# Designs tried in a protein design run: designed miniproteins, single chains, continued (3). Part 80

Each design is a single chain, and the fold is of that chain. pLDDT is the mean over its residues in the fold that is shown.

## One batch from the design tools (miniprotein)

Design m10754
Fold by ESMFold2-Fast:
Structure m10754 (fold): chain A 61 residues (1-61)
Amino acid sequence: MVDELYEELRKLSEDDEEAKTLLENIEKNKSKMSDGELEAMLAMSISVIKIALEAEKKKLE
């Protein structure tokens, strides 16, 4: 659901500047997107941030 994905990305944005930038870009453009496009963009953004955090964790090993 869009609201749940929005909240997840918002929580990620508290600790990660890239997530904050993605959230701001989505909020700026959400009025131009369908509900399906917004859901897909939120899900993709969350996935990208999680992948980036895992990659960073691997580099610090």
Scores: mean pLDDT 77

Design m10755
Fold by ESMFold2-Fast:
Structure m10755 (fold): chain A 53 residues (1-53)
Amino acid sequence: SRQQTAVQLTILQGLSNKQVGERLGVSIRTVNNHIASVERRFGVDLRQNLRDR
């Protein structure tokens, strides 16, 4: 599966960036990069939502 899609779905399940990284076997830095990529692709501000959580 595409890691960007997996990151988005995992965040929607309420997991932290660290837990998403552990789930996908990638670093937190990679998770942050995928979040930015998802935000650009789908026009959603995930960082703003994460800040408020």
Scores: mean pLDDT 64

Design m10756
Fold by ESMFold2-Fast:
Structure m10756 (fold): chain A 93 residues (1-93)
Amino acid sequence: SLELQRKAEEMEENIKRFEELTAQLAKLLEEADKAVAEALVAAAKAVLSRGSVLPAGTKVLQEKLEELKKNPEASVSAIGEEATAELNRLAAA
C-alpha cells in the first residue's frame, strides 16, 4: 500500500540521518580516542535495533555535534563519551 511505502521511506530516511550523524561524530573521535569512537558505534547500533528511540538518538547526536561547532575548545573525547552514555541509556530504556 502507498501508506506502508511512505512509512518505510520515512524510516529509511531516519536511519540514514542517524547513521550519517554517528559517522560524523565517530570520524572526529577516531584520531582523538579510538576506544570512545568504537563505543559510540556500538551504542548507535543498539539504538538502531530499537527503532522507537531513533528520533531521540538523532537529537542527541545533533546536539553534541552542534556543541562541538560552537565550542571548538571542547574535548571531542568528553563529548563523545557523553553521546555514547546517552545513546546507551536510550537503548536500555
Scores: mean pLDDT 81

Design m10757
Fold by ESMFold2-Fast:
Structure m10757 (fold): chain A 85 residues (1-85)
Amino acid sequence: MEKRLEEIKKRGEELVKENIALGKQLLDHAETIQEINDAIGKLLRVIGLEIDLRKAVENKDVEGAEKYLKELEKLKAELEAELAK
């Protein structure tokens, strides 16, 4: 179980870094106030998920940690899809 939390933590840190880079790129490409607000909202979601994931790992909550990891993966796919449009 401890090994699984270590794997989740490492993958989560990678996903946070990737999502921040993608969100920043989305913000750099934003031309309207709505697009800027949407990009900032997604970056704030990355920060919130990082905090939640870290707390779950610290509390040895594998189920919670896996939930937040999946949300980070989903957010990455969403950001990549928006940048591709």
Scores: mean pLDDT 84

Design m10758
Fold by ESMFold2-Fast:
Structure m10758 (fold): chain A 74 residues (1-74)
Amino acid sequence: SAREEAERLGARAAELYATRDPADPAVRKELIELGYRAHMAALEARESELSPEEIEKLRERLEKEKEALLAEAE
Protein backbone atom coordinates (compact mmCIF):
# COMPACT_ATOMS: atom_id res chain seq x y z
CA SER A 1 0.00 0.00 0.00
CA ALA A 2 0.99 3.65 -0.32
CA ARG A 3 1.18 3.92 3.44
CA GLU A 4 3.50 0.91 3.65
CA GLU A 5 5.66 2.44 0.92
CA ALA A 6 5.91 5.67 2.92
CA GLU A 7 6.93 3.63 5.99
CA ARG A 8 9.59 1.76 3.98
CA LEU A 9 11.00 5.02 2.58
CA GLY A 10 11.06 6.51 6.08
CA ALA A 11 12.98 3.49 7.38
CA ARG A 12 15.54 3.92 4.57
CA ALA A 13 15.99 7.59 5.48
CA ALA A 14 16.50 6.64 9.16
CA GLU A 15 19.14 4.09 8.08
CA LEU A 16 20.99 6.78 6.12
CA TYR A 17 20.92 9.14 9.11
CA ALA A 18 22.33 6.36 11.34
CA THR A 19 25.05 5.12 8.95
CA ARG A 20 26.01 8.05 6.67
CA ASP A 21 27.24 11.62 7.22
CA PRO A 22 24.27 13.97 6.57
CA ALA A 23 26.69 16.82 5.83
CA ASP A 24 27.77 14.91 2.69
CA PRO A 25 25.99 16.49 -0.32
CA ALA A 26 25.39 13.07 -1.90
CA VAL A 27 23.74 11.76 1.29
CA ARG A 28 21.71 14.96 1.61
CA LYS A 29 20.43 14.64 -1.97
CA GLU A 30 19.44 11.00 -1.36
CA LEU A 31 17.57 12.03 1.81
CA ILE A 32 15.72 14.78 -0.10
CA GLU A 33 14.65 12.28 -2.80
CA LEU A 34 13.52 9.76 -0.16
CA GLY A 35 11.57 12.45 1.70
CA TYR A 36 9.84 13.52 -1.51
CA ARG A 37 8.86 9.94 -2.35
CA ALA A 38 7.62 9.32 1.22
CA HIS A 39 5.47 12.48 1.14
CA MET A 40 4.04 11.51 -2.25
CA ALA A 41 3.17 8.02 -0.97
CA ALA A 42 1.57 9.51 2.17
CA LEU A 43 -0.49 11.86 -0.03
CA GLU A 44 -1.68 8.90 -2.13
CA ALA A 45 -2.74 7.13 1.09
CA ARG A 46 -4.97 10.17 1.85
CA GLU A 47 -6.73 10.26 -1.55
CA SER A 48 -10.12 9.51 0.05
CA GLU A 49 -9.73 12.54 2.37
CA LEU A 50 -8.86 15.06 -0.36
CA SER A 51 -10.34 16.19 -3.67
CA PRO A 52 -8.42 15.38 -6.88
CA GLU A 53 -7.71 19.11 -7.29
CA GLU A 54 -6.24 19.35 -3.78
CA ILE A 55 -4.07 16.29 -4.44
CA GLU A 56 -2.74 17.81 -7.68
CA LYS A 57 -1.90 21.09 -5.93
CA LEU A 58 -0.12 19.29 -3.09
CA ARG A 59 1.87 17.14 -5.57
CA GLU A 60 2.95 20.27 -7.43
CA ARG A 61 4.01 21.89 -4.15
CA LEU A 62 6.01 18.81 -3.13
CA GLU A 63 7.76 18.75 -6.53
CA LYS A 64 8.72 22.43 -6.24
CA GLU A 65 9.97 21.95 -2.66
CA LYS A 66 12.09 18.97 -3.76
CA GLU A 67 13.62 21.01 -6.59
CA ALA A 68 14.45 23.91 -4.25
CA LEU A 69 16.03 21.61 -1.64
CA LEU A 70 18.12 19.83 -4.30
CA ALA A 71 19.33 23.19 -5.62
CA GLU A 72 20.42 24.19 -2.09
CA ALA A 73 22.24 20.86 -1.64
CA GLU A 74 24.43 21.56 -4.72
Scores: mean pLDDT 76

Design m10759
Fold by ESMFold2-Fast:
Order: C-alpha cells, then sequence, then structure tokens
Structure m10759 (fold): chain A 97 residues (1-97)
C-alpha cells in the first residue's frame, strides 16, 4: 500500500508541480526534488527529517508534533478524511488538501 501511494503521489506531484511550489521555495529546492523526497518518505525508504515532517504536516493538515512517522501520519489522514484504501484516491487527496 505505502509503495503504491508513494508512486501515485510522485506521478501526480510531477504532473502538478504548482502544488508543491510553495514548500519547495520554503526549503530552497525544486518541486521535482521535493516530490521525489516525499515519495521516498511515504514509501519508508527515507526517515522523516524536520523539513519533510513540516511539509507532510501541512499537506495532511496535521500538527507537526503529531507526525511521528510517515506511516502513522498517513493512517491518521486516511481515517480523518474517510478515504478509501485506494492509492490513487489517497495521493489525489494529499495534493488537493
Amino acid sequence: MRNQIAQEFLKLALENPDKLQPYADLLQTTPEQLAQTLSEVISGQKELDDATKLVLSQLLKLDPDAVTSAQEALELYIKRNKLSLDPETIARAILSA
């Protein structure tokens, strides 16, 4: 599930770089590089650092202190928003919220 969510997120983020532009500007990076980093964090290939934790908390509308792991943050987001366990639906919701 997480790997599929990460793949759909990366695809949608690269097709819609405007969605990540404000966060990329804040972190002095590109939307494309940020999309790659976030997809790796979502899949569990990278651990949350302070920067990715801040961006994920903003995208998921969570308190940064509540984002202890990417898995727990995603599970909480899915539950709060009553999302189906469909990777494309979850990825679209993250980028539209």
Scores: mean pLDDT 80

Design m10760
Fold by ESMFold2-Fast:
Structure m10760 (fold): chain A 81 residues (1-81)
Amino acid sequence: SVVELVEEAYEEAIEKLEKEGRFDEAERMRKGMESLTATLKKETDPKYIAMLLGIAARELEELGMEEEAKRLREVADQLLA
């Protein structure tokens, strides 16, 4: 599911941030994941979901989590196909 893919990508990013000693950024990402996954569990519009995933991917890219961001972008592209 989209929720499971988002959770996996964020958990990997959080683990990487924690290993780098970036604990404040890891906590922000954990809160972001909780907010995003709560919204995704209630949303059915694929265009709106793709928009949210694009925003999340950009935030991950700004933290240097490029692989995790790419996975969210690929999910967004599949929703718009």
Scores: mean pLDDT 87

Design m10761
Fold by ESMFold2-Fast:
Structure m10761 (fold): chain A 92 residues (1-92)
Amino acid sequence: MKEIRFTPEERAELIKAVEDLVKKIAETNDPALQTALGILLSMAVSAGDKEVLRAALEAAIKYKNPTVLRMVLTAAEKMGDEELAEEARKAL
């Protein structure tokens, strides 16, 4: 388990940033936004923060974005969160 942890305020800001990026990716298909989301998901994996990954998954399901669903699946697998990974696979 990682010793890096987000404060509640940092987590709330990251969740909002992730949700905003997923929405914009669904609207624009911009590769730069996909890269930015990948960085935020990598930070969440490094921190072991399941709430940020769950927010990304829920946003990806809401906007029906298969690219983001695959990114969340990869992040969940890297974090070892089998429940979140299975939920992402079922949404694909």
Scores: mean pLDDT 79

Design m10762
Fold by ESMFold2-Fast:
Structure m10762 (fold): chain A 86 residues (1-86)
Amino acid sequence: SELGIKLGKDGVEDGKAGIELGEEGLKTKDVNVAIAGALRGIGGIFSGELALEISTTEEGKKLGKEGVKLGEEGVKLGMEALKKVK
């Protein structure tokens, strides 16, 4: 479905943003950037899981799975950055 593909793409975009912000948070030790990375990662997981749930297309399922993977990495990096901030 169009919605499944859109949610999958949103999940990938949020996951990638989460990774970028998480890596920046690790480098800068900025609490706000670290939190943003973790939150965008959560968004990637949520949108990716929704895409997997509703998608009847191979494309939507693939994007959903990728969004979850990228989102999980974004959460991991953001949370690691938060643990290293004073």
Scores: mean pLDDT 88

Design m10763
Fold by ESMFold2-Fast:
Structure m10763 (fold): chain A 66 residues (1-66)
Amino acid sequence: SSMRIRELLEQRERAEEGLDRVIKELEEGGKKNPEYREEYEKGARFAEKVKKEVTERMLREAEELE
């Protein structure tokens, strides 16, 4: 089922791109709003953690299909 593995890898790439955009927007938000810098930094770090967990889960799912 190489087709299913390919679909999961493409979904992973799109999920990573979406989360990278969110992380970048949060980092920019912290720069533009210094009063809320700590909150934006915490948000960016949380999004980075979500990205790692989502990426690892999707990679594991692709490996289970071999």
Scores: mean pLDDT 81

Design m10764
Fold by ESMFold2-Fast:
Structure m10764 (fold): chain A 80 residues (1-80)
Amino acid sequence: MVDDADVTVALGEIYLGIGKYLESQGRYDEAGDAYFKAGELLAPVDPEKAREAFRQSALAYEKAGNTDKAIEARKKAEEL
């Protein structure tokens, strides 16, 4: 049996893995997008893990030169 929270956590973990893979490929903008999605999915069920995901998103966007999205990701982390 899987409840909605378990599914959301699993999906968030998948996006964290995608982000790490993309970052390892130097695809920082896509990595930032994946980490940001992980943060949004994890925020209602695991705020601390979501905060870390948004922080990783911000760092990835900064490496990509995407300052506006990096600021948005940092703001999301601060809201948790």
Scores: mean pLDDT 83

Design m10765
Fold by ESMFold2-Fast:
Structure m10765 (fold): chain A 87 residues (1-87)
Amino acid sequence: SKKERILEAIEKFKEKVQEYIDKNNLTREEQLDAKKTYEEILNLADEFLKSTDPEEQEKLIEKIRKLVEDFAKKYNIEITPEMKELL
């Protein structure tokens, strides 16, 4: 389902960012920024899971996509085609 695809995309994004943090020795400030972004994405994902309105779901997906793209751009994290297709 669309819901399952979005959850998989979020989970893969979390894994990718965690690997990046672990391998690149991010500063405390950068780690806190990453955590803030994760929390915001998780909150939007929770709202998406509880929503039954297709229009609301599309708006939440767009917000999640924007946060993922902005975070990836800020830290030069490459968004895989798989992640992009699932969003």
Scores: mean pLDDT 73

Design m10766
Fold by ESMFold2-Fast:
Formats: C-alpha cells, sequence, structure tokens
Structure m10766 (fold): chain A 85 residues (1-85)
C-alpha cells in the first residue's frame, strides 16, 4: 500500500540520516498519500540512486527480519513495520 511504502521509506531514511529526518519524510509522504504519495516517493528515489540502493538493501534486511519473526501476510508485515517506527 502507499501508506506502507511511505512508512518503509520513512523508516529507512531514519536509519540512514537519523530519526528526526525519517519522521519528517514519513509525515510529508503520509500527508500526500491521498493526493500523490506514490509519485512523491518515486521522485525522491529517482533523484537519489545511492539512497535507492541503500533502501533496497535495508528493505531486504527488514523482509528477512519479518520472515524470522513469523510474518505470514501483508497485514502482519504492515504491523511489523509499525513496530519499527
Amino acid sequence: SAEGSAKLVGYLVAKVFGEEEGQKVLELLLERVDDDGEAVAEEVLKNHKELLEKLEEKAKELYEEAKKAGVKNSEELKAFFNKLL
């Protein structure tokens, strides 16, 4: 979901740039979810190739942690992401 993608991006920004920056990005993306949140996320990722590569690696790590925690479906994955924020 766009909301789930926004939370993932915010979480990963927090890990790379610090919790304050991650929270700011999360809030901006969530405000835009109904308006154009997906396009905003795509624009950020398009302009920052190194950030995209770091986000992909962290997303992979997060997915493996979710598997180890016994996450079985997308609803449980969303709940797992919410615990990390």
Scores: mean pLDDT 65

Design m10767
Fold by ESMFold2-Fast:
Structure m10767 (fold): chain A 87 residues (1-87)
Amino acid sequence: SEKEEVLKKIGELAQEAYDALNAGDYEAFRAKAEELADLIIEYFKKTDPELAKKFEELKEKFLASKSVSEQVSLLTELVALANEYLS
């Protein structure tokens, strides 16, 4: 199903983002996190537009953040919220 494909892709992108972070590649970390956020936003625009707006707000906070620890916290919140509604 589309839901199962999105869940799998979220897991893959989250893994790639954290792998990049652990390697010190902050550009790749941010790029993968943004790709992950966009995947979630596009999916929820079709199913729950109010949730899509919440994910857009989390993405905006992530992009505006100047702290790696804050970016990690925001990514973790975004992934947790997506898993809550997709599981």
Scores: mean pLDDT 87

Design m10768
Fold by ESMFold2-Fast:
Structure m10768 (fold): chain A 89 residues (1-89)
Amino acid sequence: EKKKEEEKEKKNKLELEVYEGVLDIVLGVMKTLVERGKMKKEEGQEWAKKVIETAKKEMLEKAEKEKNEELKKKIEELTEEAIKEIEEL
């Protein structure tokens, strides 16, 4: 049973690192396109929120299927931080 808990923790860490990387890419693309004048600020914010909302939904569905409350909480925390960064654009 201890081995299952260690494996779950390692898997959660990897999933969260991948999700955080996706959020970083989305934020970077938004900032770059707005800075280059390819998107208006509000268009970039709407685009980034939509992409993040989709990624959040997929990650939460996976966490729910695995009954992983810790992963759900961390996904929500990372998502809130990303949304705050979008609003501060």
Scores: mean pLDDT 81

Design m10769
Fold by ESMFold2-Fast:
Structure m10769 (fold): chain A 103 residues (1-103)
Amino acid sequence: TVSEKLYTLLDPNYSGVINQNQIEQVIYILKNEAKVTKVDEIKKKLDAALVNNSISFDTFFKILGEIAEVSEEEINNLITAYKNKDNETFNKLLDNILSKLKE
């Protein structure tokens, strides 16, 4: 799934941050595979949040969740699942966020 691709792209780094090149890869996946309609808004907010060409995973998932209009609880559950390497829960929660970003 798209969520599995995003997890794989982010997980190998273990750094807690996403660099600009990874953001470009995420935007490509969101636009071309996830069919997200608000991709330009996501890119604009991610670019604005960059500090020294990087953004924290927490900030990244918060931006996605805010644009998808999901609750803070859902965003926190997604971040917790990511940090715990709970791929099943992460993929389920991210699929829900991505489905709302298609609307």
Scores: mean pLDDT 79

Design m10770
Fold by ESMFold2-Fast:
Parts: structure tokens; sequence; C-alpha cells
Structure m10770 (fold): chain A 79 residues (1-79)
């Protein structure tokens, strides 16, 4: 779980940076809110002892970020 959380935070920062470079401030703000909500939900699940659900949530959100990153990378190449 800890490694997944670190990976999620790293990917989130990269995607937010890509959105900034593309000038997509509104989408950046939306993603920043989604990242914050994910961290709050994960924290709540961990505090409730629901570690497997916390792990699954992080894995789902990480998959979403990886897909978004691929899409944004194509946009950056197109400029």
Amino acid sequence: LEELLQQFLRQSREVLDMLTKLGKEEKRAELEKEVTETLLQVSALIKAGRHEEARQLVEERLAYLQQLKAELEEELKAL
C-alpha cells in the first residue's frame, strides 16, 4: 500500500505538471481536487482498518492517472 501511495503521488504530480504546461488550468484544478478527495478517502479507509479497500482505491486511481498521462503526452507532442 505504501509503495502504491508513493507511486500515486508521483504520478499525480507529473500529470498536474503536464496540465500546467498545456495551459489547462481548469482541468488541473479539477484533478487537484480529485487527488485530494482520493487521499482523504484512502486515509479514512486506513483509519477504519479497511486496508484492502484502501489499496484497491489507490490502484483504480493510479490506473486512471496512467491513462490520463498517456493522453496528455500525445497532446504535448502535438503542441
Scores: mean pLDDT 81

Design m10771
Fold by ESMFold2-Fast:
Structure m10771 (fold): chain A 107 residues (1-107)
Amino acid sequence: SEELKKEFIELAKKIRDKIVELGRVAGMPELAEKAQKEIDKIINDFKEGKISLKEAVQRISDIALEMINAAREAARRDPSKREEVDKLIKEIQELLDKMVEIANKME
């Protein structure tokens, strides 16, 4: 479905934006920039038919998990960041769940 494909792309962009925000809040702007570039490439490769939906979902999920783990470590070192980091992690997890749900409907 072209509609589900568009929904997936928009959701992937929202996940990208939240991952970038998480990296910045955690004090890791270089990791945030790297994640943004990698996710943008994944979205473009998917749009061009170079990678499957399953591969795009897996790669975005892996980048999200890397950022979540790094942000949790940063918050452990600086407890003042914990509340905002936990909030963003929850938002990212909810978006990832929606991404997997859309991907399952595109088969």
Scores: mean pLDDT 89

Design m10772
Fold by ESMFold2-Fast:
Structure m10772 (fold): chain A 81 residues (1-81)
Amino acid sequence: MVDELIARAAELARRALETYLAGLEAGRGAEGEAEAARLEEEVLRLAEEARRLGGDEALRAVVAAMAEVARAYRERLEAAL
């Protein structure tokens, strides 16, 4: 269960960052930001649920997965600019 929540949080974080980048490239920055914010809210809820079920270790796993997503996003943004 906890592993599934961690995976879902990472996937939603990836989609949020991807949505930001796509919006910027398309000239739809405001719409992209709004959609990304919705996905980020879901990520926060999943992270909190993971912490409730698996404690600080589960939260650290979510943070580690999100950090990897952020690294990949930064590389994509640099390549797109």
Scores: mean pLDDT 74

Design m10773
Fold by ESMFold2-Fast:
Structure m10773 (fold): chain A 78 residues (1-78)
Amino acid sequence: SPLIEELEKALRELVELQVEYMRKQGVSDDFIEKFRAEAEKQLEEARKYASTLSDEEIEEILEALKKEIEKQKKLLEE
């Protein structure tokens, strides 16, 4: 589903923003790699869960995620 692919892309973008924030805070590369591995598992579970949702429900989640991405980007600029 194109919506599920867009959802996965948005979730991956949030993970990368969190990694950038952690790097700015001096978090170790070892910890970041463990975080990435855990995030990949969570993304797989989120994809499975999204397959049970209607297109309308996925669109609502995407709208909320896009707002969160904008918020996280602003926080990284400060």
Scores: mean pLDDT 85

Design m10774
Fold by ESMFold2-Fast:
Order: C-alpha cells, then sequence, then structure tokens
Structure m10774 (fold): chain A 84 residues (1-84)
C-alpha cells in the first residue's frame, strides 16, 4: 500500500531526526507527515509524544495493516500511547 509506505518513511524520518538531534545537540527539527501536519521532533520524549498525538489513529491503522508489525514498531507505538 502506498499509504503504508508513506507512513513507514515518515516514521523512519522521525527516528533519524531524533538520533541526529541527540548526536549533534540540535534543539529541534521539523518533519512533515503525509497528511501535511508539521511535527516538531525534540530530544524530549514527552514533547515528541504530544506532537505525534494527532497521528495516533494513522499509526494504529499502519500497525493493523502491517500485521505482524516488527517488535520495534510495536514498542515505539506503545511507548508513545503510554506517555500520553
Amino acid sequence: SERVAQLQAFLREVEKAYEELKANNIPSKTVVSPEGVPITVTTNDEELAEALKPLLPLMFELRVELQPATPEELERARKIIEEL
């Protein structure tokens, strides 16, 4: 599915941004979701979880469509949901 591929690419972009921020002491980086929602990625997990909150329904759809999802993808989704 094209939508699934777009969401996977977006999640990888968010992960890469987070790692880049941590490695280079950059305060934040903005990435844009496939739906055009700007998401501010920071090294603060709570702030990131809040920014991703509007995308939770789409992340849930991605998880269901990709069954079985990877353990890493499921753990990331659960962590975001639990921190909300």
Scores: mean pLDDT 65

Design m10775
Fold by ESMFold2-Fast:
Structure m10775 (fold): chain A 75 residues (1-75)
Amino acid sequence: SEAKAFAGQMELLDIIASVLDPEAAAAVAELKREAERYLAGDESARPALEAAARRVEAAIAANRDAVLAALAAHL
């Protein structure tokens, strides 16, 4: 189901956030909040969602080995 898929993605983001610095972890929290708002029908969330997604992507790229190790430990 869509809700289960979304919950799974949010769980993966929490694992990723656990190995990032506090600023990058805050971007993950923002991504989750804006994604929930957008999926609830608030189209105005889209620019913030896209901006947070770009910051999370950059943080993952900068911390790739730590992110992969954390995902392997929790999956």
Scores: mean pLDDT 80

Design m10776
Fold by ESMFold2-Fast:
Structure m10776 (fold): chain A 110 residues (1-110)
Amino acid sequence: DPVEEVIRDVEEAVGVARAFSKYDPELVKAIEEIGKKIIEELKKRDFSTREEAYDFLRDTIVKIARDEAGLSDEEIAQIEKDLEEARKNPDWRVTALANVILRLAQAKLK
């Protein structure tokens, strides 16, 4: 199931981001809340391909970055670039997603 693979990548990314933030409880909470929101949005829609699920993941992250994290258009463009690289490079996919989620969580706390 294409959505189950993408949800697993997001869950692993949340775990990585939490591990690097374990001594900052507010940051851990923000990471968990962002991850939960992304996973809940993915679960509401059926996808025919992994590519379609990743396009939706990107759009969901961009919406959170703009509407909730208050990131600039330039910062959002960098996140979209990082997500495109993650999509192309499976070995770095979880790490790139973890870095994006961490950036969103840090921005929400400022």
Scores: mean pLDDT 84

Design m10777
Fold by ESMFold2-Fast:
Structure m10777 (fold): chain A 65 residues (1-65)
Amino acid sequence: KKYEDYVKALVDEANKVFEETIKELNLDPNDPAVQALRTNLETYAKYSGNAEDIKAKVRAKVKDA
């Protein structure tokens, strides 16, 4: 109902997928490149609007890190 609640849920989902992907790919979570990707997840979550699109973008960007 509230737009801010909706965006919060999308950002939470994106962060969850990000953490799972880092663990799957054995990436260093303290790597500056990985941390930079995390700051961009809010933008991806806000503009994607679809959980599947968010997951695809997060996985693609984390693999390129």
Scores: mean pLDDT 69

Design m10778
Fold by ESMFold2-Fast:
Structure m10778 (fold): chain A 110 residues (1-110)
Amino acid sequence: DADSLLLAMAAVVRDIYQRAEKIDPELAEIARKLYKLVLSLLTEDPATRQAAARRFVAGMRRVEQALKEDEEKGLIELMKAVADALSVVPQFREEAEKIKKEIEEYEKKR
């Protein structure tokens, strides 16, 4: 269901944040911001959570294709999919779009 999917999304972003914390501070900060917004999303109404979950699922095909090429590319596409899911919430849209731009800038530095 949508809530199980959003909880899985939160767990994955938290794992990225915690693992990157001592190795890649820029990646850790991006993941921390995403995690905070995902936790806020979990407190939204069911219709909003369902819309976000549907957007996230739509992004997963791109994540799967990127993972076939390399793990780091897959990780970046996953973070973009999370940001896109968050952008369906009107009150998070501006912050989610800003974080997505930060992910794109991080990608360029590789």
Scores: mean pLDDT 85

Design m10779
Fold by ESMFold2-Fast:
Structure m10779 (fold): chain A 73 residues (1-73)
Amino acid sequence: GEKIEEAARKAEEELSKIEASEDKKKALAAGVGLGLALLSAGVGRVIGDDEFGAEMAERAIENGKKMAEEGLY
């Protein structure tokens, strides 16, 4: 689970940065992306594919960031 744990740590760091912002809408969009990242990591654990779970989590975090930057949900 090392790669999944690393992806989860990165997700927590990104969430911490966004929680400090005044923009509740950005925080919500990033929270959705983070939730998808954590869910993807969980799926990877069930399958036993640590690399797949970590990759999916990282992609979900990136999508959450883009949605927050564009102001989309």
Scores: mean pLDDT 63

Design m10780
Fold by ESMFold2-Fast:
Structure m10780 (fold): chain A 101 residues (1-101)
Amino acid sequence: MELSPEEQRLVTLALMAMSVLVRMYGLSEEEVEKLLKEMEEAIKKGLEAIEELYRRLLARLREDPERALEAIDELLEEYRRVGASQASLDALEELRRELEA
C-alpha cells in the first residue's frame, strides 16, 4: 500500500503511540484490535484522519506522561536491540520530545 511520505510519517507516529499505550496499560487484544481498526479507517480517509487519530493517541499519552516516557525508553532499547527501522526509532524520539514539552 503506497502512502505519501507525510502519511507514512504520521502512520508510524500513531503506530508507535499505540505501542507505547500497550506497554503503559497492558491493553487487551480487543483494545489493540480496535486501535488498529481505527488506524485502517483513518488511512482510508486520508491525511487529516491520520492526524486526528495521532492527536487522540498523543492526548492519551499525556494523561500519564511519566509512565509514557518510561514506556518509550523501554521500546527504544528493545527496538534498537532487534534492529527496528530508523523511522520507528525517529518516531519514538519525536513522541519523547512531545511529552517532555
Scores: mean pLDDT 84

Design m10781
Fold by ESMFold2-Fast:
Structure m10781 (fold): chain A 74 residues (1-74)
Amino acid sequence: LSEKEVEAMKKVLKEELSDEAAEAAIEAINEAQKQGLSPGMALMRAAEALSKYLSPQEVDFITRKMIEAVKEAA
């Protein structure tokens, strides 16, 4: 998981979500990066964090946007 991929995911979260929901997902991504996890694992952990704030449909929407941002950043 590169710094560029992490920043791409964080940008999507900050643009689409409230500060509280965005911070929860950003923390999950930061922890995944510290653990040396793949982009896919970071996305799963971010989705789990977001599931406490958002509906399943909203989580799916944000996850798809993060996947596209990571693909463009890689």
Scores: mean pLDDT 82

Design m10782
Fold by ESMFold2-Fast:
Structure m10782 (fold): chain A 85 residues (1-85)
Amino acid sequence: VPSRSELLERARRLLDENRDASPEQLRQAVLDFFLDFRRQGVSLSDLQEVGRFVLDEMERRKWPQDRIDGASDGLYEALLRTLRE
């Protein structure tokens, strides 16, 4: 199971790799990212903290609101699917 530090590092890489991604591409990338870690047994609490970090980091980097909204939608979808498990 990845540590919180590993999750945060991978979250930073996700943002760097998706710097120019559309809102829809960000929604999908964030969804896939969190679902993958959930399948690896990462706790809901750790996923929520990493999700908050991602959204806060995007805002700190002054990304457009539509892209932040896309990432937020992906995160919420991943959390909803996690709760169904």
Scores: mean pLDDT 82

Design m10783
Fold by ESMFold2-Fast:
Structure m10783 (fold): chain A 105 residues (1-105)
Amino acid sequence: SAKEYLLKGIEYIEKKDYEKAIELFEEALRLAEKEGNKALQATAYLLLGYVYKKMKKYDEALEYFDKAMEIAVDDPELRKKLGELLEALENKDFEKAKEIIESLP
C-alpha cells in the first residue's frame, strides 16, 4: 500500500496539486518505514524532494534528496532507478515515473 500512495501522489503532481502530493508521499513514507522497505522509503523521500523543489522550497528539497541518497548509498541499482525516476519527473513523463515505481520491490 506504500506503493499505491506513491502512484496516487504522481497523479497529483500531474495536476500540480503539490499539497495533496506531499500528504500522499508522507503517508507512503510512514508505511514504508513501518515495513522496513528501504527502496520505497528512498523513493518517497525523492518524490517529497521533487515536490518541494517545484514549490521553490529548495532547502527542504535538498534535505529530502540527501535522505533518499543516504538510504540508497550501498544500493547501486536503487540509486540508478531513483535517478531515472527524477529524470522522468523533470521530463513530465509521468507514465515512465509510474513504471519505475511499480518496478520497485
Scores: mean pLDDT 90

Design m10784
Fold by ESMFold2-Fast:
Structure m10784 (fold): chain A 86 residues (1-86)
Amino acid sequence: SSREARRAEAQRQLELAQQFVQAARDYAARAPQIDPQEALGYVQAYALGARNAADLAVALDPSLQPQAEQILAEMDALVDQVRALL
């Protein structure tokens, strides 16, 4: 059904947001060993990708709002972690 298709797409967008979180975790962990300003740029780019995917997931399936909020909170923490190195 169209509702099932929308929920499936919402789940794919949430999974994409989780992939951006994983990529951001890698750069945040490496930030002390590379240029922290460059690492911040990458983490912020992944944060924007995660926000866009999470927003689309919630728009397609509002029941995913708590999972989206958790992803965005993790991304904010990763951005703050790298900023603390500057």
Scores: mean pLDDT 90

Design m10785
Fold by ESMFold2-Fast:
Structure m10785 (fold): chain A 89 residues (1-89)
Amino acid sequence: MTEKELAREEERRREAERKAEEKFEEYKKLSDEEANKQAAKELKAAAKEDPSDDILLEALKVGLLEAQEAKKKEREEAEKREEERKRRE
């Protein structure tokens, strides 16, 4: 029984991670506005129809947040590199 519980929990976790990664890739390709619109639409639809679909809701939120974070980090890193380049010449 413990092994089955572990396997199912890991399956659900992997499913959430895969969906988050898929959404991350999708949202990364979209503008922040488009990503927010898609995530909000899917999130509200899922929550309205099946609030127990926590895995999907979490994956959508995580994917969107990670995509936004990655974009922000890339822009901030580019800015820092530009500043460093200016200072270091």
Scores: mean pLDDT 70

Design m10786
Fold by ESMFold2-Fast:
Structure m10786 (fold): chain A 62 residues (1-62)
Amino acid sequence: MKVEVVELEAEDVNAALEEVAAELSKRGTIQEVVPATPEQPVGTVVALLDDGTLLVVKIRPA
């Protein structure tokens, strides 16, 4: 099994998080979505892709 971590920056982290989750849902199954909060400003999506790759996307405020 492959594990990949991708880090992104966005002005609107939660809007970018929704967009990323929507795109990943076309290529696999969303395992978890953690929205950005004031105490924890990083949003995270975990997806299991159709090829068996576990992809972790972290979105930070730009």
Scores: mean pLDDT 84

Design m10787
Fold by ESMFold2-Fast:
Structure m10787 (fold): chain A 85 residues (1-85)
Amino acid sequence: MLSERQQLVQEGYELLGRMNDVVQQLEANPNVSEQQKQEAKNQVLLMSVRFMDAVIYNSSNEELREVVELMRRKLEELEELLRQS
């Protein structure tokens, strides 16, 4: 059985994969503006950095939960942008 930390790390990597998939779909979509595409890429890069910092520098489980929760919200925003396009 995975520890809470191991579960959070696994979920974070899965969320990053999904965010990158959505960004690729946004980049391929002609109805999405270049500004929206760039903003989406910047958001995913920021989330990647924050998540990797939390994992590598041994942030608390609470801090890691907060980062993963923020990543879930950002993924929902990206999926909604793709849906509206």
Scores: mean pLDDT 86

